# Designs tried in a protein design run: designed miniproteins, single chains, continued (4). Part 53

Each design is a single chain, and the fold is of that chain. pLDDT is the mean over its residues in the fold that is shown.

## One batch from the design tools (miniprotein)

Design m13816
Fold by ESMFold2-Fast:
Structure m13816 (fold): chain A 98 residues (1-98)
Amino acid sequence: MKVEELKKEAIELLEKAANSPDEEALELIERARKLAQEIGELKDEKSAEELLKAAFRASVERAKKISKSEEEYRELLEEMLANTSDPEMREEIEKLLE
């Protein structure tokens, strides 16, 4: 699979997610994250990092919007922290959990 095609699809998914209902937006963000991981495996580490950070930020914003309580938002952030290896993204989540 060509890296350029995966990158285009990931960007399109994130753009669609911004204008989608909550449930659909979360599925689109997750698909974009998976494509970013595939790009990383294909040795385009820079594009993968940029797309993973974009998907992460979209996930954080959507989690806040869909959460019915501060407790639900914290649970979603903790799940994101558990699935994040990027030091900058982990620091952003830790600050939100304060």
Scores: mean pLDDT 78

Design m13817
Fold by ESMFold2-Fast:
Structure m13817 (fold): chain A 85 residues (1-85)
Amino acid sequence: MSEEEQRKLADELASKGTLEDRIQALAIYEKLNIYDEKYHSVLQQVLKQLESSLKTDDLILLYHALYFHNTPKDRAAIRTLNLAL
């Protein structure tokens, strides 16, 4: 799948409004090393909905994914968020 197709898929998933779809969108954005306003918005929406169920360390790793990108830990944090749902 092309980078443009992956970006479009992520945007469509984020727009569907389910937590699972939004988390899948975050995983795609991270794989593409995208941390723009759309990624921040989707991440904040997911974190707000799950704030009471997520541990602080997971939130920090997800926040680092926005800024430091592409570390195995950042990807693991997004996967952990997927599992938390």
Scores: mean pLDDT 64

Design m13818
Fold by ESMFold2-Fast:
Structure m13818 (fold): chain A 93 residues (1-93)
Amino acid sequence: SVEFTKEELEERWRELSIEALKQLGLDPDTATEEEIAAILQEKYKLPEDYARALARVLLGKVSLEEAELILAKMAATIANSESAKKKLAEFEK
């Protein structure tokens, strides 16, 4: 078992957030919550509340505990939808 310190875990989350912002075509040093939320709504069709919550996570404006909860809820929702679509496609082959 490898135990990460709170500081090591926060640094890893920051690195992942920076990479995610770059993948969205944004500068992680200048990106605003509104710009991130707008891109997530336009390109990925996320609901406004989810887009705003994710934008705050990516900018480090929420606690690590709150960020993990938001991401877990979003991941569960996305995974459930994707899993259902994949299973349906497999049965239609």
Scores: mean pLDDT 71

Design m13819
Fold by ESMFold2-Fast:
Structure m13819 (fold): chain A 84 residues (1-84)
Amino acid sequence: PSEEEIDDGIADIMIAVARVLAKQGRYEEAAELLKKVIEKYPNSKRAGDAYAVLAEIYRKMGKEEEAEKWLQKAKEIDPNNPLA
């Protein structure tokens, strides 16, 4: 597989793990993984997914202003992202 295909696969796994961590209430660990996806794959559609999941996690943490910031970033990458 190409570098791009490998990056997409790794990003998808990291986002899936972050969702499992969030379901367990481990929001800080989940957010850290999602931020790593954004940092390593900033131009990927997966970065948009990571921003959307970050917004959801920050809302669950009661950090509404941060959640809105992440949601805006998700919509900048993919306006139709259903995860936001």
Scores: mean pLDDT 77

Design m13820
Fold by ESMFold2-Fast:
Structure m13820 (fold): chain A 79 residues (1-79)
Amino acid sequence: AELEQKLLKQYQNLLQYAEEHDLYEKLAETLGLSPTTFKQFLKHYSQKVIQSVEEAQQIEGVGQAAAQKIIEDLQKRGL
């Protein structure tokens, strides 16, 4: 519970940073996603800690490859 809350806050800080520095489009392009799809994914993530590809796949419009790339990127950032 406490670790999940810390991860969620770190992720929310990353979302704010991405918005302030216009990184949404660049990060989405790197992952092969549309900026709109990526924003929808991040909004879902900011409300719930998702730590598995299987959970990420349940988000409409997110395939296995996209889910895996996002989860891997977040894990590399300690999120």
Scores: mean pLDDT 61

Design m13821
Fold by ESMFold2-Fast:
Structure m13821 (fold): chain A 100 residues (1-100)
Amino acid sequence: MADLQAWFDRLQAMLAGRSPKEIAEAALLEMKEFIELLNIKLPKPIPSPEGLSTDELSDVAVELAQLIFKALNIKVDPNDDDSRLEALARLQRLYDEARG
Protein backbone atom coordinates (compact mmCIF):
# COMPACT_ATOMS: atom_id res chain seq x y z
CA MET A 1 0.00 0.00 0.00
CA ALA A 2 2.67 2.59 1.04
CA ASP A 3 4.65 2.56 -2.25
CA LEU A 4 1.53 2.70 -4.41
CA GLN A 5 0.06 5.47 -2.21
CA ALA A 6 3.28 7.50 -2.64
CA TRP A 7 3.05 6.96 -6.42
CA PHE A 8 -0.60 8.13 -6.41
CA ASP A 9 0.28 11.16 -4.25
CA ARG A 10 2.97 12.17 -6.78
CA LEU A 11 0.45 11.68 -9.60
CA GLN A 12 -2.13 13.82 -7.75
CA ALA A 13 0.50 16.55 -7.26
CA MET A 14 1.18 16.53 -11.02
CA LEU A 15 -2.57 16.85 -11.70
CA ALA A 16 -2.59 19.96 -9.47
CA GLY A 17 -0.02 21.54 -11.82
CA ARG A 18 2.17 22.66 -8.90
CA SER A 19 4.80 19.90 -8.92
CA PRO A 20 8.47 20.54 -9.68
CA LYS A 21 9.58 19.19 -13.06
CA GLU A 22 11.74 16.53 -11.36
CA ILE A 23 8.71 15.08 -9.55
CA ALA A 24 6.74 15.01 -12.81
CA GLU A 25 9.60 13.28 -14.66
CA ALA A 26 10.06 10.71 -11.87
CA ALA A 27 6.32 9.96 -11.77
CA LEU A 28 6.17 9.58 -15.57
CA LEU A 29 9.04 7.06 -15.51
CA GLU A 30 7.40 5.18 -12.62
CA MET A 31 4.12 5.02 -14.57
CA LYS A 32 6.03 3.72 -17.61
CA GLU A 33 7.57 0.94 -15.48
CA PHE A 34 4.09 0.12 -14.11
CA ILE A 35 2.69 -0.14 -17.67
CA GLU A 36 5.57 -2.41 -18.72
CA LEU A 37 5.18 -4.59 -15.59
CA LEU A 38 1.44 -5.12 -16.24
CA ASN A 39 1.98 -5.44 -20.03
CA ILE A 40 -0.65 -2.75 -20.68
CA LYS A 41 -1.22 -2.05 -24.39
CA LEU A 42 -1.46 1.69 -25.04
CA PRO A 43 -2.94 3.23 -28.23
CA LYS A 44 0.22 5.37 -28.62
CA PRO A 45 3.86 5.23 -27.39
CA ILE A 46 4.89 6.92 -24.14
CA PRO A 47 6.82 10.12 -24.95
CA SER A 48 10.30 10.72 -23.53
CA PRO A 49 10.38 13.19 -20.60
CA GLU A 50 13.50 14.89 -22.03
CA GLY A 51 12.83 18.34 -23.51
CA LEU A 52 9.29 18.65 -22.11
CA SER A 53 8.22 21.59 -19.93
CA THR A 54 6.65 20.98 -16.50
CA ASP A 55 3.20 21.73 -17.94
CA GLU A 56 3.77 19.34 -20.87
CA LEU A 57 5.00 16.62 -18.47
CA SER A 58 1.92 17.17 -16.27
CA ASP A 59 -0.41 16.90 -19.29
CA VAL A 60 1.34 13.71 -20.50
CA ALA A 61 1.19 12.18 -17.00
CA VAL A 62 -2.55 12.96 -16.69
CA GLU A 63 -3.24 11.46 -20.14
CA LEU A 64 -1.12 8.40 -19.31
CA ALA A 65 -2.93 7.90 -15.97
CA GLN A 66 -6.29 8.08 -17.77
CA LEU A 67 -5.08 5.53 -20.35
CA ILE A 68 -3.84 3.18 -17.59
CA PHE A 69 -7.18 3.32 -15.74
CA LYS A 70 -9.08 2.87 -19.02
CA ALA A 71 -6.90 -0.11 -20.06
CA LEU A 72 -7.44 -1.73 -16.63
CA ASN A 73 -11.19 -0.92 -16.76
CA ILE A 74 -10.94 1.06 -13.49
CA LYS A 75 -13.32 3.99 -13.01
CA VAL A 76 -12.01 6.80 -10.79
CA ASP A 77 -13.82 9.92 -9.60
CA PRO A 78 -11.08 12.31 -8.35
CA ASN A 79 -13.63 14.07 -6.08
CA ASP A 80 -14.69 10.82 -4.34
CA ASP A 81 -12.38 9.42 -1.63
CA ASP A 82 -14.07 5.99 -1.74
CA SER A 83 -13.61 5.82 -5.54
CA ARG A 84 -9.91 6.72 -5.17
CA LEU A 85 -9.38 4.10 -2.43
CA GLU A 86 -11.12 1.42 -4.54
CA ALA A 87 -8.93 2.31 -7.55
CA LEU A 88 -5.78 2.15 -5.38
CA ALA A 89 -6.85 -1.26 -4.00
CA ARG A 90 -7.38 -2.60 -7.54
CA LEU A 91 -4.01 -1.22 -8.71
CA GLN A 92 -2.27 -2.68 -5.63
CA ARG A 93 -3.80 -6.11 -6.33
CA LEU A 94 -2.74 -6.06 -9.99
CA TYR A 95 0.76 -4.84 -9.07
CA ASP A 96 1.22 -7.54 -6.40
CA GLU A 97 -0.02 -10.26 -8.81
CA ALA A 98 2.35 -9.02 -11.55
CA ARG A 99 5.36 -8.94 -9.20
CA GLY A 100 4.59 -12.49 -8.02
Scores: mean pLDDT 62

Design m13822
Fold by ESMFold2-Fast:
Structure m13822 (fold): chain A 60 residues (1-60)
Amino acid sequence: SAAEVRAAGEKLLAEVRAIYGGLARKLEAEGRYDRAAQVRALGEEILARGRAIVEGAVAR
């Protein structure tokens, strides 16, 4: 169902967000602030694309 696809997609997106956030925090702890910012930006882009795919799948 559309609800099952949305729930699965939201769970996956939450896991991706946690992974990229965790990596960025580790880089910040190492003093690698520029790299941490790049990782956060990449994570946000991936999450935005993933959200659009989930919404597109639910709309059909």
Scores: mean pLDDT 85

Design m13823
Fold by ESMFold2-Fast:
Structure m13823 (fold): chain A 111 residues (1-111)
Amino acid sequence: ERLERAQRLVEEARALLEEARRNLDDPELARELIRRAKEAAIEAIRLAEPALQPLLDQYRAGRAGGLEIRARLERLPDSEAVRIALEAAEILESAESLEVAVAVSRVVKKK
């Protein structure tokens, strides 16, 4: 079922983010893991709530964050699909925070 696939993508994204947190001393690996986690989370939201596609397009264009996606989902009626999409949006917010931390570390170490 579509929601089962979305849930597996949430689990994949969560595992990738946890691996990124363990590899912050390797900024290139951490960035790649964060990128994969974000892609899995975006696909999970797309599968669970296809109506959010325009907002996901804005996210990919750098015009929206995980916070805006979560805020939109919180306004929807409770359902299994919304709960899965909310978990994925929380992963996007965590990935964004971790991506900033990796970027700041890279800048301050630039000689």
Scores: mean pLDDT 83

Design m13824
Fold by ESMFold2-Fast:
Structure m13824 (fold): chain A 120 residues (1-120)
Amino acid sequence: TTLIATADASVEVEAKKGQKLRVIATASVSAPADLLTLTVIVDDGVERKIATKTSTSNSITIELEFTAKKDGVVKVTARATAITTGPEDATLSVDLEVRDENGEVLARASASGKAVPSTL
């Protein structure tokens, strides 16, 4: 039986035009995944940057730099999906952190989801 777990974490940070943000997102699953996918989306309303990684291991980390194109809110989303096979319950967790250019933490979020049968 195919099982699917999903977890989405999101934060909003205030940024000034030209400010550099460092986004770090980690997805981990408690059981071996047939496919683990992590997608990070950074959107300031002018530019949208997307990074995606896939793995057959238990964890993925994405790090990306984003330069704000205007003063205002930057929305950062980390979305993870784990596909597993078998009768085991798996838990998927996502941790999201946004830092400024000096390494100061501006925002953190985390989310988790349990694997559920994907047939219907």
Scores: mean pLDDT 84

Design m13825
Fold by ESMFold2-Fast:
Structure m13825 (fold): chain A 92 residues (1-92)
Amino acid sequence: MIDEYAIRKAIEAGLSREEAEEAARRLKELAREIIEALKAGDLESAARKTVEMRRLMKETGVLTSEAAVAEVAAATVAAVDPRFRELMEEAE
């Protein structure tokens, strides 16, 4: 879901409302795609999308609950699967 608090904070940081809302929508999409890729065992797609999500969060300052859930899921897989860590490093 779009986090109104995150959108407000991004606007306060210098983003337009349109840019903040677009970033929130993209983060929600990436988070969903990361979770589905992890569930399917598609670690390559999950790694690429996790790196993209992290870059978007860093560039915009937008944080959503869906992105937080996807980040925890990705971190959990990275803790148990060295291949996932390597794929994430390659995607950077």
Scores: mean pLDDT 78

Design m13826
Fold by ESMFold2-Fast:
Structure m13826 (fold): chain A 59 residues (1-59)
Amino acid sequence: MEELVGKAQLLVSQGRFGEARKLLDEAAGKKLSDEELNQVLSLLYGGRTEEALELLKKL
């Protein structure tokens, strides 16, 4: 999970949101809703990778 979230953070910083979404869906073990995705992306965009990880574990 941590490796996938780290890769998603890098993809977000590169504007590669479609690829980041695929990694985040994989890390969550489900297809994230747009609301769930936006919550995770907001944390990653702010560099809050640990909080993004904890959120994904609860989703």
Scores: mean pLDDT 79

Design m13827
Fold by ESMFold2-Fast:
Structure m13827 (fold): chain A 91 residues (1-91)
Amino acid sequence: LAEGTRRTVEVGLANADNPKRVLAVVEGLGRAADTGDPEAEVVAARGLRDLALRVTDPRVLEAIRRAAERLARSPDPEARREALRALEALA
């Protein structure tokens, strides 16, 4: 799961200027919260932060906020910390 999540982040960063592609990536990263895999959740949260710093589309930024809020509810402290950093990048 974590390796697949890293690949998803790479695709998102490579396509940061394509709102439709990035939206699909962000939705996939948000679904990492449903896996119960702390490593995948940490990778997803870090990826959301990196995307938040590179994208400008308001719809994508809102999708990142929703995905980061989901990851901020993780039982894993590191995943929660990284998700909060993603939310901070949106402020």
Scores: mean pLDDT 82

Design m13828
Fold by ESMFold2-Fast:
Structure m13828 (fold): chain A 61 residues (1-61)
Amino acid sequence: SMLEELRELALNLARGMVQRKASEEEQQKALDNFRAFAESQGVPQAEIDAIIAEIKALLAE
């Protein structure tokens, strides 16, 4: 499903940012770009917010 594919994309994005120790500015740009892409795919705001919250939690480790 689109939601499953977006979730996998988001997890890969988060893993890449953790691995390369992305700056806060790079992290914010990546999350903003992800939100814009997910919105363009018609994903509900609540689902996008949930995925972004998971990415932020992973990045906080």
Scores: mean pLDDT 82

Design m13829
Fold by ESMFold2-Fast:
Structure m13829 (fold): chain A 89 residues (1-89)
Amino acid sequence: PLANPSEFAKKAAEETLKKAKEIVESNKEKISGVQYSGALMLAIGRSLDLMMELSKNKDKPKEELEEIAKKGTEETLEEVKKMIEEAKK
């Protein structure tokens, strides 16, 4: 059995996914349906990875968890943005 994600981890993952989906949706008309699906799958996968990372670190101080969440969110958004930028070429 996998460890249950903390409430903090769930909220961070949900917020990350929401922001990543907004990037994908705003570019939907500029990319193909296959590229759209790929970008959504990347956003979902990375958000789940962040949730798992935060859950592994749940016993760390809140300040460290907030830093992990911020970095994970930024990395997720950068990867989604890069995928969309390549898709537009």
Scores: mean pLDDT 81

Design m13830
Fold by ESMFold2-Fast:
Structure m13830 (fold): chain A 86 residues (1-86)
Amino acid sequence: MMHAREVSEQRKASVARVLGLPEDASNEELARALAQRIGDGLRSLGFSDEEVEEAVRRLTPALVQGLEDGQYPQHATQEVSKVLKK
């Protein structure tokens, strides 16, 4: 059985692989790369550069906290939704 800590580490490794980062990448590196990937997705959906920049700026600290708590990408989705509904 996986402990909560091991589950968090495995989720980090999975996100790192998707983002093309080393599996031992820091929470800050993962958060920045994930925020950039989300930003690219928002641009593809037709959001303005200003909206994307604001979303990335707000999302990065929230992603760092979420990764510490093992809460991704669900937490990231909630933060993006808050920015988009402003």
Scores: mean pLDDT 66

Design m13831
Fold by ESMFold2-Fast:
Structure m13831 (fold): chain A 80 residues (1-80)
Amino acid sequence: SEEEERRRRLKRLLEAMDQINKFIEHLKKNYTEEELRKLAEKLGIDASNKTKDELIRDIKFHLISQVNLELQKEREKEKS
């Protein structure tokens, strides 16, 4: 049913958000500002003149945006 499909998508979104939060906590504990800057640059994020907290915020936002794009692509495949 449509309701089961919505629940499955919500569960996947919640699991992805949990994984992102765990990864961000790992970055906060184990990565230096320079390591975070290098990671941000690899992701195509402007790391210039940013603090560790700002780098973490921007990396988190990027990861959330990637999850949203993947979910949108899956919806487009169902419209054909």
Scores: mean pLDDT 78

Design m13832
Fold by ESMFold2-Fast:
Structure m13832 (fold): chain A 72 residues (1-72)
Amino acid sequence: SKGSSLFSSAGILYAAGDLEDAARLLEQSAELYKDDPKLQAQILEQLSKVYKDLGKDKKAEEYKKKAEKLKK
């Protein structure tokens, strides 16, 4: 699926150090999985890590909190 492909591509970009592109693909993947809360939570946790590595701590914390709420 497009969402799965975006998530996979984001992982490759993250491993390569392309943090901004990784974040962009993860945001698109999270939007496509809005109806799958467990998978969306996993994607949002990866987004939190990417934004923390980018030095955007407030945005990282926001994504972490969203992921935690979805894991109920």
Scores: mean pLDDT 84

Design m13833
Fold by ESMFold2-Fast:
Structure m13833 (fold): chain A 59 residues (1-59)
Amino acid sequence: MTVKLRGYHPSSFDYVIEKFGGKYGVINDNQIQVTVPAKDKDKFIASLREQSAGYARFE
């Protein structure tokens, strides 16, 4: 699963991303792309939404 985040810095999410075995790459200065195992996608999205105050978007 791939998620795009806007208006948020990845440092706040590094622990969550690593905990779910995910990887991320910077697309630009206000957007990152995160990939995590599909089995954990629902829990990961919930955690990202909480951390991003609603700025998380997924493909």
Scores: mean pLDDT 64

Design m13834
Fold by ESMFold2-Fast:
Structure m13834 (fold): chain A 85 residues (1-85)
Amino acid sequence: KSVEAAEKVLETLRAHVDALAAAGRLSPADAARVQALLDRAEELLREAKEAIERKDYERYEELAREVSQLIDEVIDLVAAALAAA
C-alpha cells in the first residue's frame, strides 16, 4: 500500500478515536493507549517516506510492515471498546 493511503487511514482512525473519547465511549486509559500507538505509527510512516526518498526500499518495507501492524492493533482496540458499549 502507498504512504498516502496509510496517512489517510491514520487520519481517519485518529478522528474516530477522538470522537469516541469525546462521546465518553472510550475510557481515558484506552484513549491514551490508542493515541500512543497512532503517534508511533505516524513516526514510523515519516521514516518510511524518508526511506523512499533515499531509495532504501528494504527499510521502507520493514517500516510499512510495522505501521500496518500498529494500525491493526488500533482497529482491534477500538472494535473491542465499541463491542463493550
Scores: mean pLDDT 82

Design m13835
Fold by ESMFold2-Fast:
Structure m13835 (fold): chain A 73 residues (1-73)
Amino acid sequence: SAAARFELMLQAAQEAGEILKEAEETGDYEGAIKRLEEMLRRIEEEHPDATPAIQVLREEIEYMREKLEEKKK
């Protein structure tokens, strides 16, 4: 249902936000990317029609990759 997809998107956004906060505190952007990729894989396997949640996680992974590249400079 649309409500279930929206709820999953909110959960993904909240969990991704906590992962980002931990990465900013620890500097472990590589670990954060791995955790987000695992979440994305899990959601794609269990809820392949949850497009909003998948999009949120992909955008957060891209943001983390940019932060990792900045850290290497």
Scores: mean pLDDT 80

Design m13836
Fold by ESMFold2-Fast:
Structure m13836 (fold): chain A 87 residues (1-87)
Amino acid sequence: SLASQLILSSATENPKEQLEQAYKAAYEQLNEEDQELIEKLKEASLEELEERLKELVENSSSLTPERKAILAALLSLLALKALEEEE
């Protein structure tokens, strides 16, 4: 079945698949505006993504649940892009 094939694939590609799952979970917690921001950042360079993450961390006068979700999404996306660059 397709489901068992996906589970087996996830087991063999464990670090990347875990990051993809973490990214999806974080993305689903975002509001529409934050989802649009992440979609634009998917096309950004690794350097641009790092700069955006740094700005978000440095401007965190208060970590709301919404800010935590966008931070998690950005961290997962950055990690996924970094893994792609190593291959």
Scores: mean pLDDT 70

Design m13837
Fold by ESMFold2-Fast:
Structure m13837 (fold): chain A 95 residues (1-95)
Amino acid sequence: MSIEEIKEKFKEIVEKLKELFPEKSEELDRIAEQLIEAIDNKDVEKAKKYVSELLSLAWESAEENKASPETRARLSELAGELTKLLQEFEKLMKE
């Protein structure tokens, strides 16, 4: 997977998170912009930080809004996708 494909997939996942938590859309976009910048700068530690911040914000929103089991299951799936994508980015940066 290329850096460009990784950036596109992160953007896609963030759009799906915004669909689940539209009230956090602006904050999710802000963190996503910082994540994409970290990827462009090949900064693995910052990318990890911003993925963690995206997940924390999303789970926080789910708790605040007493999200349905279906929404929480979808968030769990997206969290897994973000984690796998971060691992692919780390692999690409080490080689």
Scores: mean pLDDT 86

Design m13838
Fold by ESMFold2-Fast:
Structure m13838 (fold): chain A 92 residues (1-92)
Amino acid sequence: SAAEAAKKRLEQRKKKMLEILKENFDVFTRAAREQLERGKAEGPAHYDGALRAVRFAIGSGKAIYALDPEVGKELLKRAEELEAEVRAGLAA
C-alpha cells in the first residue's frame, strides 16, 4: 500500500539522519577538543570556542538519543564530560 511504502521511506530517512547526526557529533567533539587544548596552551579565549562546539555536540547527541537511546546515551555522556572540562578551564 501507499502507507506501507511511505513508512519504509520514513525508516530509511531516519537511518540516514542518524548517520549524519553521528558525523556532526564527531566533528563538533573534535572541534571542542582542539579548542580546549588551544585554551590550555594559548589562553582562555579558546575555551569559549570549545564551549560553543560542545553545545552543538550535545544538541546532536540529544537528537541521536531520541532516535537510538543506547548510542545516544554513550555520546551524550562523552559530550557532557567534555563540557565539564571546558567549564573547568573557563572557571580557572
Scores: mean pLDDT 88

Design m13839
Fold by ESMFold2-Fast:
Structure m13839 (fold): chain A 66 residues (1-66)
Amino acid sequence: GDAIEQIRAGAEAAARGDAEAGGRLAKLASDKGMTPNKAGAGMAALAGHIGGDEEAARRAAELASQ
């Protein structure tokens, strides 16, 4: 649904250094009742695609798992 689109847009903004977008993503995931593991994996994949950085994608997954 729309949550994936908003996660993608927020990940793009966060990759550009927008900390506020990162916070909005965390709230969106919580509001939608997404499991941390599921949300983390999706966010990491999107971050990797956006930045072309496989390591950044892995870091995002680790942070989401904490």
Scores: mean pLDDT 57

Design m13840
Fold by ESMFold2-Fast:
Structure m13840 (fold): chain A 103 residues (1-103)
Amino acid sequence: MKEYEVRLEVLGVTADGTVLARAEIKTDDGKEESFLVAVPLTLEGLRALIEAAEKGQPVEFEYEAEDNGEPVRIKVTVFARPELLDELRRLLAEHEASVAATQ
């Protein structure tokens, strides 16, 4: 299985609850590209980022995708600064309140 590596540095959180991150991706031609991305977080992903920010450590996760019909594994490393902890906790509280209101 082919493996791709993506590094995400969390820069902040937008008012709509989207995480703004810098993505660094190594392409097949050996070039490294960096760009800004907006990543919608799942509740589980948000909890993982809070734990990582509290510890000052990166969060690693893997998922499987398809490239031209062949399975590929994408390894993502996400780094969140401890200074973002209060904003991440606020966003988690808002998401949990929203989920509770929908039940």
Scores: mean pLDDT 69

Design m13841
Fold by ESMFold2-Fast:
Parts: structure tokens; C-alpha cells; sequence
Structure m13841 (fold): chain A 81 residues (1-81)
């Protein structure tokens, strides 16, 4: 169904977004390492950015929200049929 395909597309888009967040965090860490000359500072900044963007709690909450939206859309379609 179109709604199931849309839900799958959102999950796949989330995967792409997660990759983009990792790449961005790595770039920020590399820039800090280059600017400060400290590998430790670069790694610390990269980890900080990852924790802010991809904390396990936030990642789990986002996935749960997408699943609930899909289930609600499915139930609404079944109720309308």
C-alpha cells in the first residue's frame, strides 16, 4: 500500500540522515583536531556532536514515533474501509 511504502521510505530516509549526522560529526572533529593540533580535542568534539544528534534515547524515540505514525495511518485506512 502507498502508506506502507511511505513509512518504509521514512525509515530509509532516517538511515541516510543518520549517516549524514555521522559524517558531519566526523568533519567537525577533524576541523577541531586541525585547529587545536589535539587529537583528543577532535575526538571529544566528534563524540559530543554524535551524542547530541544520535543519543540512543533520541534515536529510539524517533523510530518509535515513525512506527506509531505508520500504525495510526494503517488503522485509519482500515476504519475508513
Amino acid sequence: SARAEAALARVLAWGAREQAIFERARRIGEEVERETGSREEGLRKMEEEIRKALSPRVAESTTEMLRREYEEEKRAAEAAA
Scores: mean pLDDT 68

Design m13842
Fold by ESMFold2-Fast:
Structure m13842 (fold): chain A 94 residues (1-94)
Amino acid sequence: SVEELLLEALTKPFSELPKNTLAQILNIAVYDPEKLLEAVEKLVEEGKVDPRTAIEFLLSLSNILKALGFPDVAEKLRKFAEELAKKYNVPLPF
């Protein structure tokens, strides 16, 4: 499931993610960003992922997507990270 894939990704630094795992997440973000964001929100709401970790993940993924030529999707992920930061009272790291 998307939730299982994200849980694996969110328990490791970005630099240590398997290439196939990152590729699958990038694919979901490009073709079904709403599904990715709903899965992230669910994991945070269920207490399975720390809000700060989720925010840092979304901001990092947004930067990668922008570099890959998907600025509209990148902005959607960044905006969602900003909304999570406000909801959970977490300062934006960058």
Scores: mean pLDDT 83

Design m13843
Fold by ESMFold2-Fast:
Structure m13843 (fold): chain A 80 residues (1-80)
Amino acid sequence: DEALRKKAEEAIKNDPSLNEEEKEALLKLLPDLTVERARELSQEALGFVADLNDPRALIMVLWKELKLKDPELAKKLNSL
């Protein structure tokens, strides 16, 4: 799980399409992110369990989690 969180942190920080508010919101999700949860979110967001080494897949998974945990914040941010 720590390795997944590290990859997700790097994906968020290195994505030039995300603004600082979006990066902060997604980074706050990382402490609770597990491989099992990421697989569930991938299935819901993409219709399949994506390669969690793909930074684009990680960003989409995290946007899905944000929409589920904090729909009002997700609504205020530019969505992916």
Scores: mean pLDDT 76

Design m13844
Fold by ESMFold2-Fast:
Structure m13844 (fold): chain A 91 residues (1-91)
Amino acid sequence: MKPEILSKEELEKLAKEAREKGDYVAEDTIRDLIKKGIPISKKMADLLLEGNFEGAIKEAIKLGRYDAAIEIARSLALPFEAKKIEELKKK
């Protein structure tokens, strides 16, 4: 029922998996989340690995994890989306 939040070690493994698949955007996004200490759910990680970055952002917002949603949007070079999420965090 509650989202399964991944550990730093689990995120490190997923970043390596993304790299092995040649998904450098997913790898960089996951590594940025690790570096900033931002927890993400398994569903968000699965969406990132699938290349469904919009889905990952929406899942983060649904969970109230605006920090994760902002970092995903920034890694995709989507500054407008990042700003929109920051406004949602304030409300």
Scores: mean pLDDT 74

Design m13845
Fold by ESMFold2-Fast:
Structure m13845 (fold): chain A 77 residues (1-77)
Amino acid sequence: MDEASWSGETRLRLQIVDNIDDPQRLNEMRQDVDAEIQQIQAIMRDQDLTPSQRAQYQQRIADLNAVKAYIDAKLAG
C-alpha cells in the first residue's frame, strides 16, 4: 500500500516498529495494537455510528492489522 494512503499515526507506528529489533518490545507493541483493535470494535458495536464513521473505524482496524502484520514479520525473522 502507498504510504500516502496511511494516516499520520499509522505511518508513525510503522516507523517505530521499523526501528525496533527487540522481540520483547515487538511483542509488547503487538499486544497494544490488539488492545486498540478490540477497543475500536467495541466502539463500533456499542455506539450508533454513521456509515461514514463506521467506514473510518473499519479503515483504522485495517491499518492496525497492517501494523500487526509488520510486527509479526519482524518477529518471524
Scores: mean pLDDT 78

Design m13846
Fold by ESMFold2-Fast:
Order: C-alpha cells, then structure tokens, then sequence
Structure m13846 (fold): chain A 65 residues (1-65)
C-alpha cells in the first residue's frame, strides 16, 4: 500500500504505528508512506516501529519528498 501525507508529527506517527499493527494482523507485508516533512520525534517513532514490524514480517518504507 502507498499513502501520501503533507507532514507527520509525533502524534500522527503513533497513530500510523497502531494502524500498521492492525494491517500486519490482516496479512499486509509491505506499506509505503510518502510525506513532505517529518519531525525528528516522528522519524524516531517510525524507525522503532519499522524494526518491530520487520520482526512481525511487515516492511515499512518512509519517503520524504
């Protein structure tokens, strides 16, 4: 799946993590998120989530344009 958003703050990143965990339960193995900007706190949250999701068999890719 591919999702585009204008920016990601820490609260949005936490909501994304919860949504990705739900998608992993449904058998989704790859998710791509594209954002115009990401805060440092959001980037750290998503990086930690990426490691946990890889352990569950889900690949998360985040692209900043």
Amino acid sequence: MSVSVPSIDAATAAAIVAGLQALASLGITSVTITAASITAAAANTLAAAKAALQAAGVTLTVTVT
Scores: mean pLDDT 76

Design m13847
Fold by ESMFold2-Fast:
Structure m13847 (fold): chain A 92 residues (1-92)
Amino acid sequence: MEEARKLYEEAAEPYRERLAALTERANAAAEAGDRAALAEAAREALAVYREIAKALLEAAEKAEGEAKELLTKIAEGILAELPAAEAYVDSL
């Protein structure tokens, strides 16, 4: 479990600043009632989550046992949820 968490944090670290900036943009758009700006920020965030899922799958290939299984499940979960999230954003 600790190994899986470390590998997850290492894989996600390069995307942390970009996700923080996108979250700030999304919050500002939501406060302004700007659905178009909110949808744009959300689409960019979904693209970043797709990159995180790819990084997690790469980390899983280097891991063994429980850590490999957990990282793979997290990445597959992200990829499985993305189409529904993209459809929701497109409905905004």
Scores: mean pLDDT 82

Design m13848
Fold by ESMFold2-Fast:
Structure m13848 (fold): chain A 90 residues (1-90)
Amino acid sequence: MEAELEKIRKKYQEAAKEAAANPDDREKVLEAAELLGLGMGKILGVDPEEVAELARKTALYYLDGKLEEAEKLDRELQEKTSPKAQELAA
């Protein structure tokens, strides 16, 4: 379990670094968002694939300038992760 999560964390770290270095590269931003969602889902014990899809889609809408849709998905993502994050942080 720790080994799998550590692999996701390192992949996210690399993807986030690449996205920061190449902010105009749409796919690098989407990859970083997807990996962040996957990692959070696994840490919080929610569906990691669903959280990853929501994170990627949210980033996609932001990149497309669809701010209203992006905010709606971001709120949904926060609702799925926030209560469990607080529980695990205790």
Scores: mean pLDDT 75

Design m13849
Fold by ESMFold2-Fast:
Structure m13849 (fold): chain A 92 residues (1-92)
Amino acid sequence: PPLSEEERKQLFMDMELIGVSAELWIMERQTGDPRIAALRDEIVEFLKKRSSMSIEEQKKKLKELIEKIKSLNTPEGLAMAERLESILKDME
């Protein structure tokens, strides 16, 4: 059977979180900023726990992650935050 709209949204969210995690790993290697390492760990933990969380818990955690990414004050961070904000909007 074809994927449902909800299944497609969940898959897209997982793919974006994986992508952001990979981009943060590259930034960590280039900058040595421990905030980036900690943030990557939080995203990996969120990805692992997401299926056991309510939509409201997921939205709250995603908002916290977006704020932390924005606090890095980098063009790469702003681009990642915009992608995650798009996911958050779809969870409305």
Scores: mean pLDDT 83

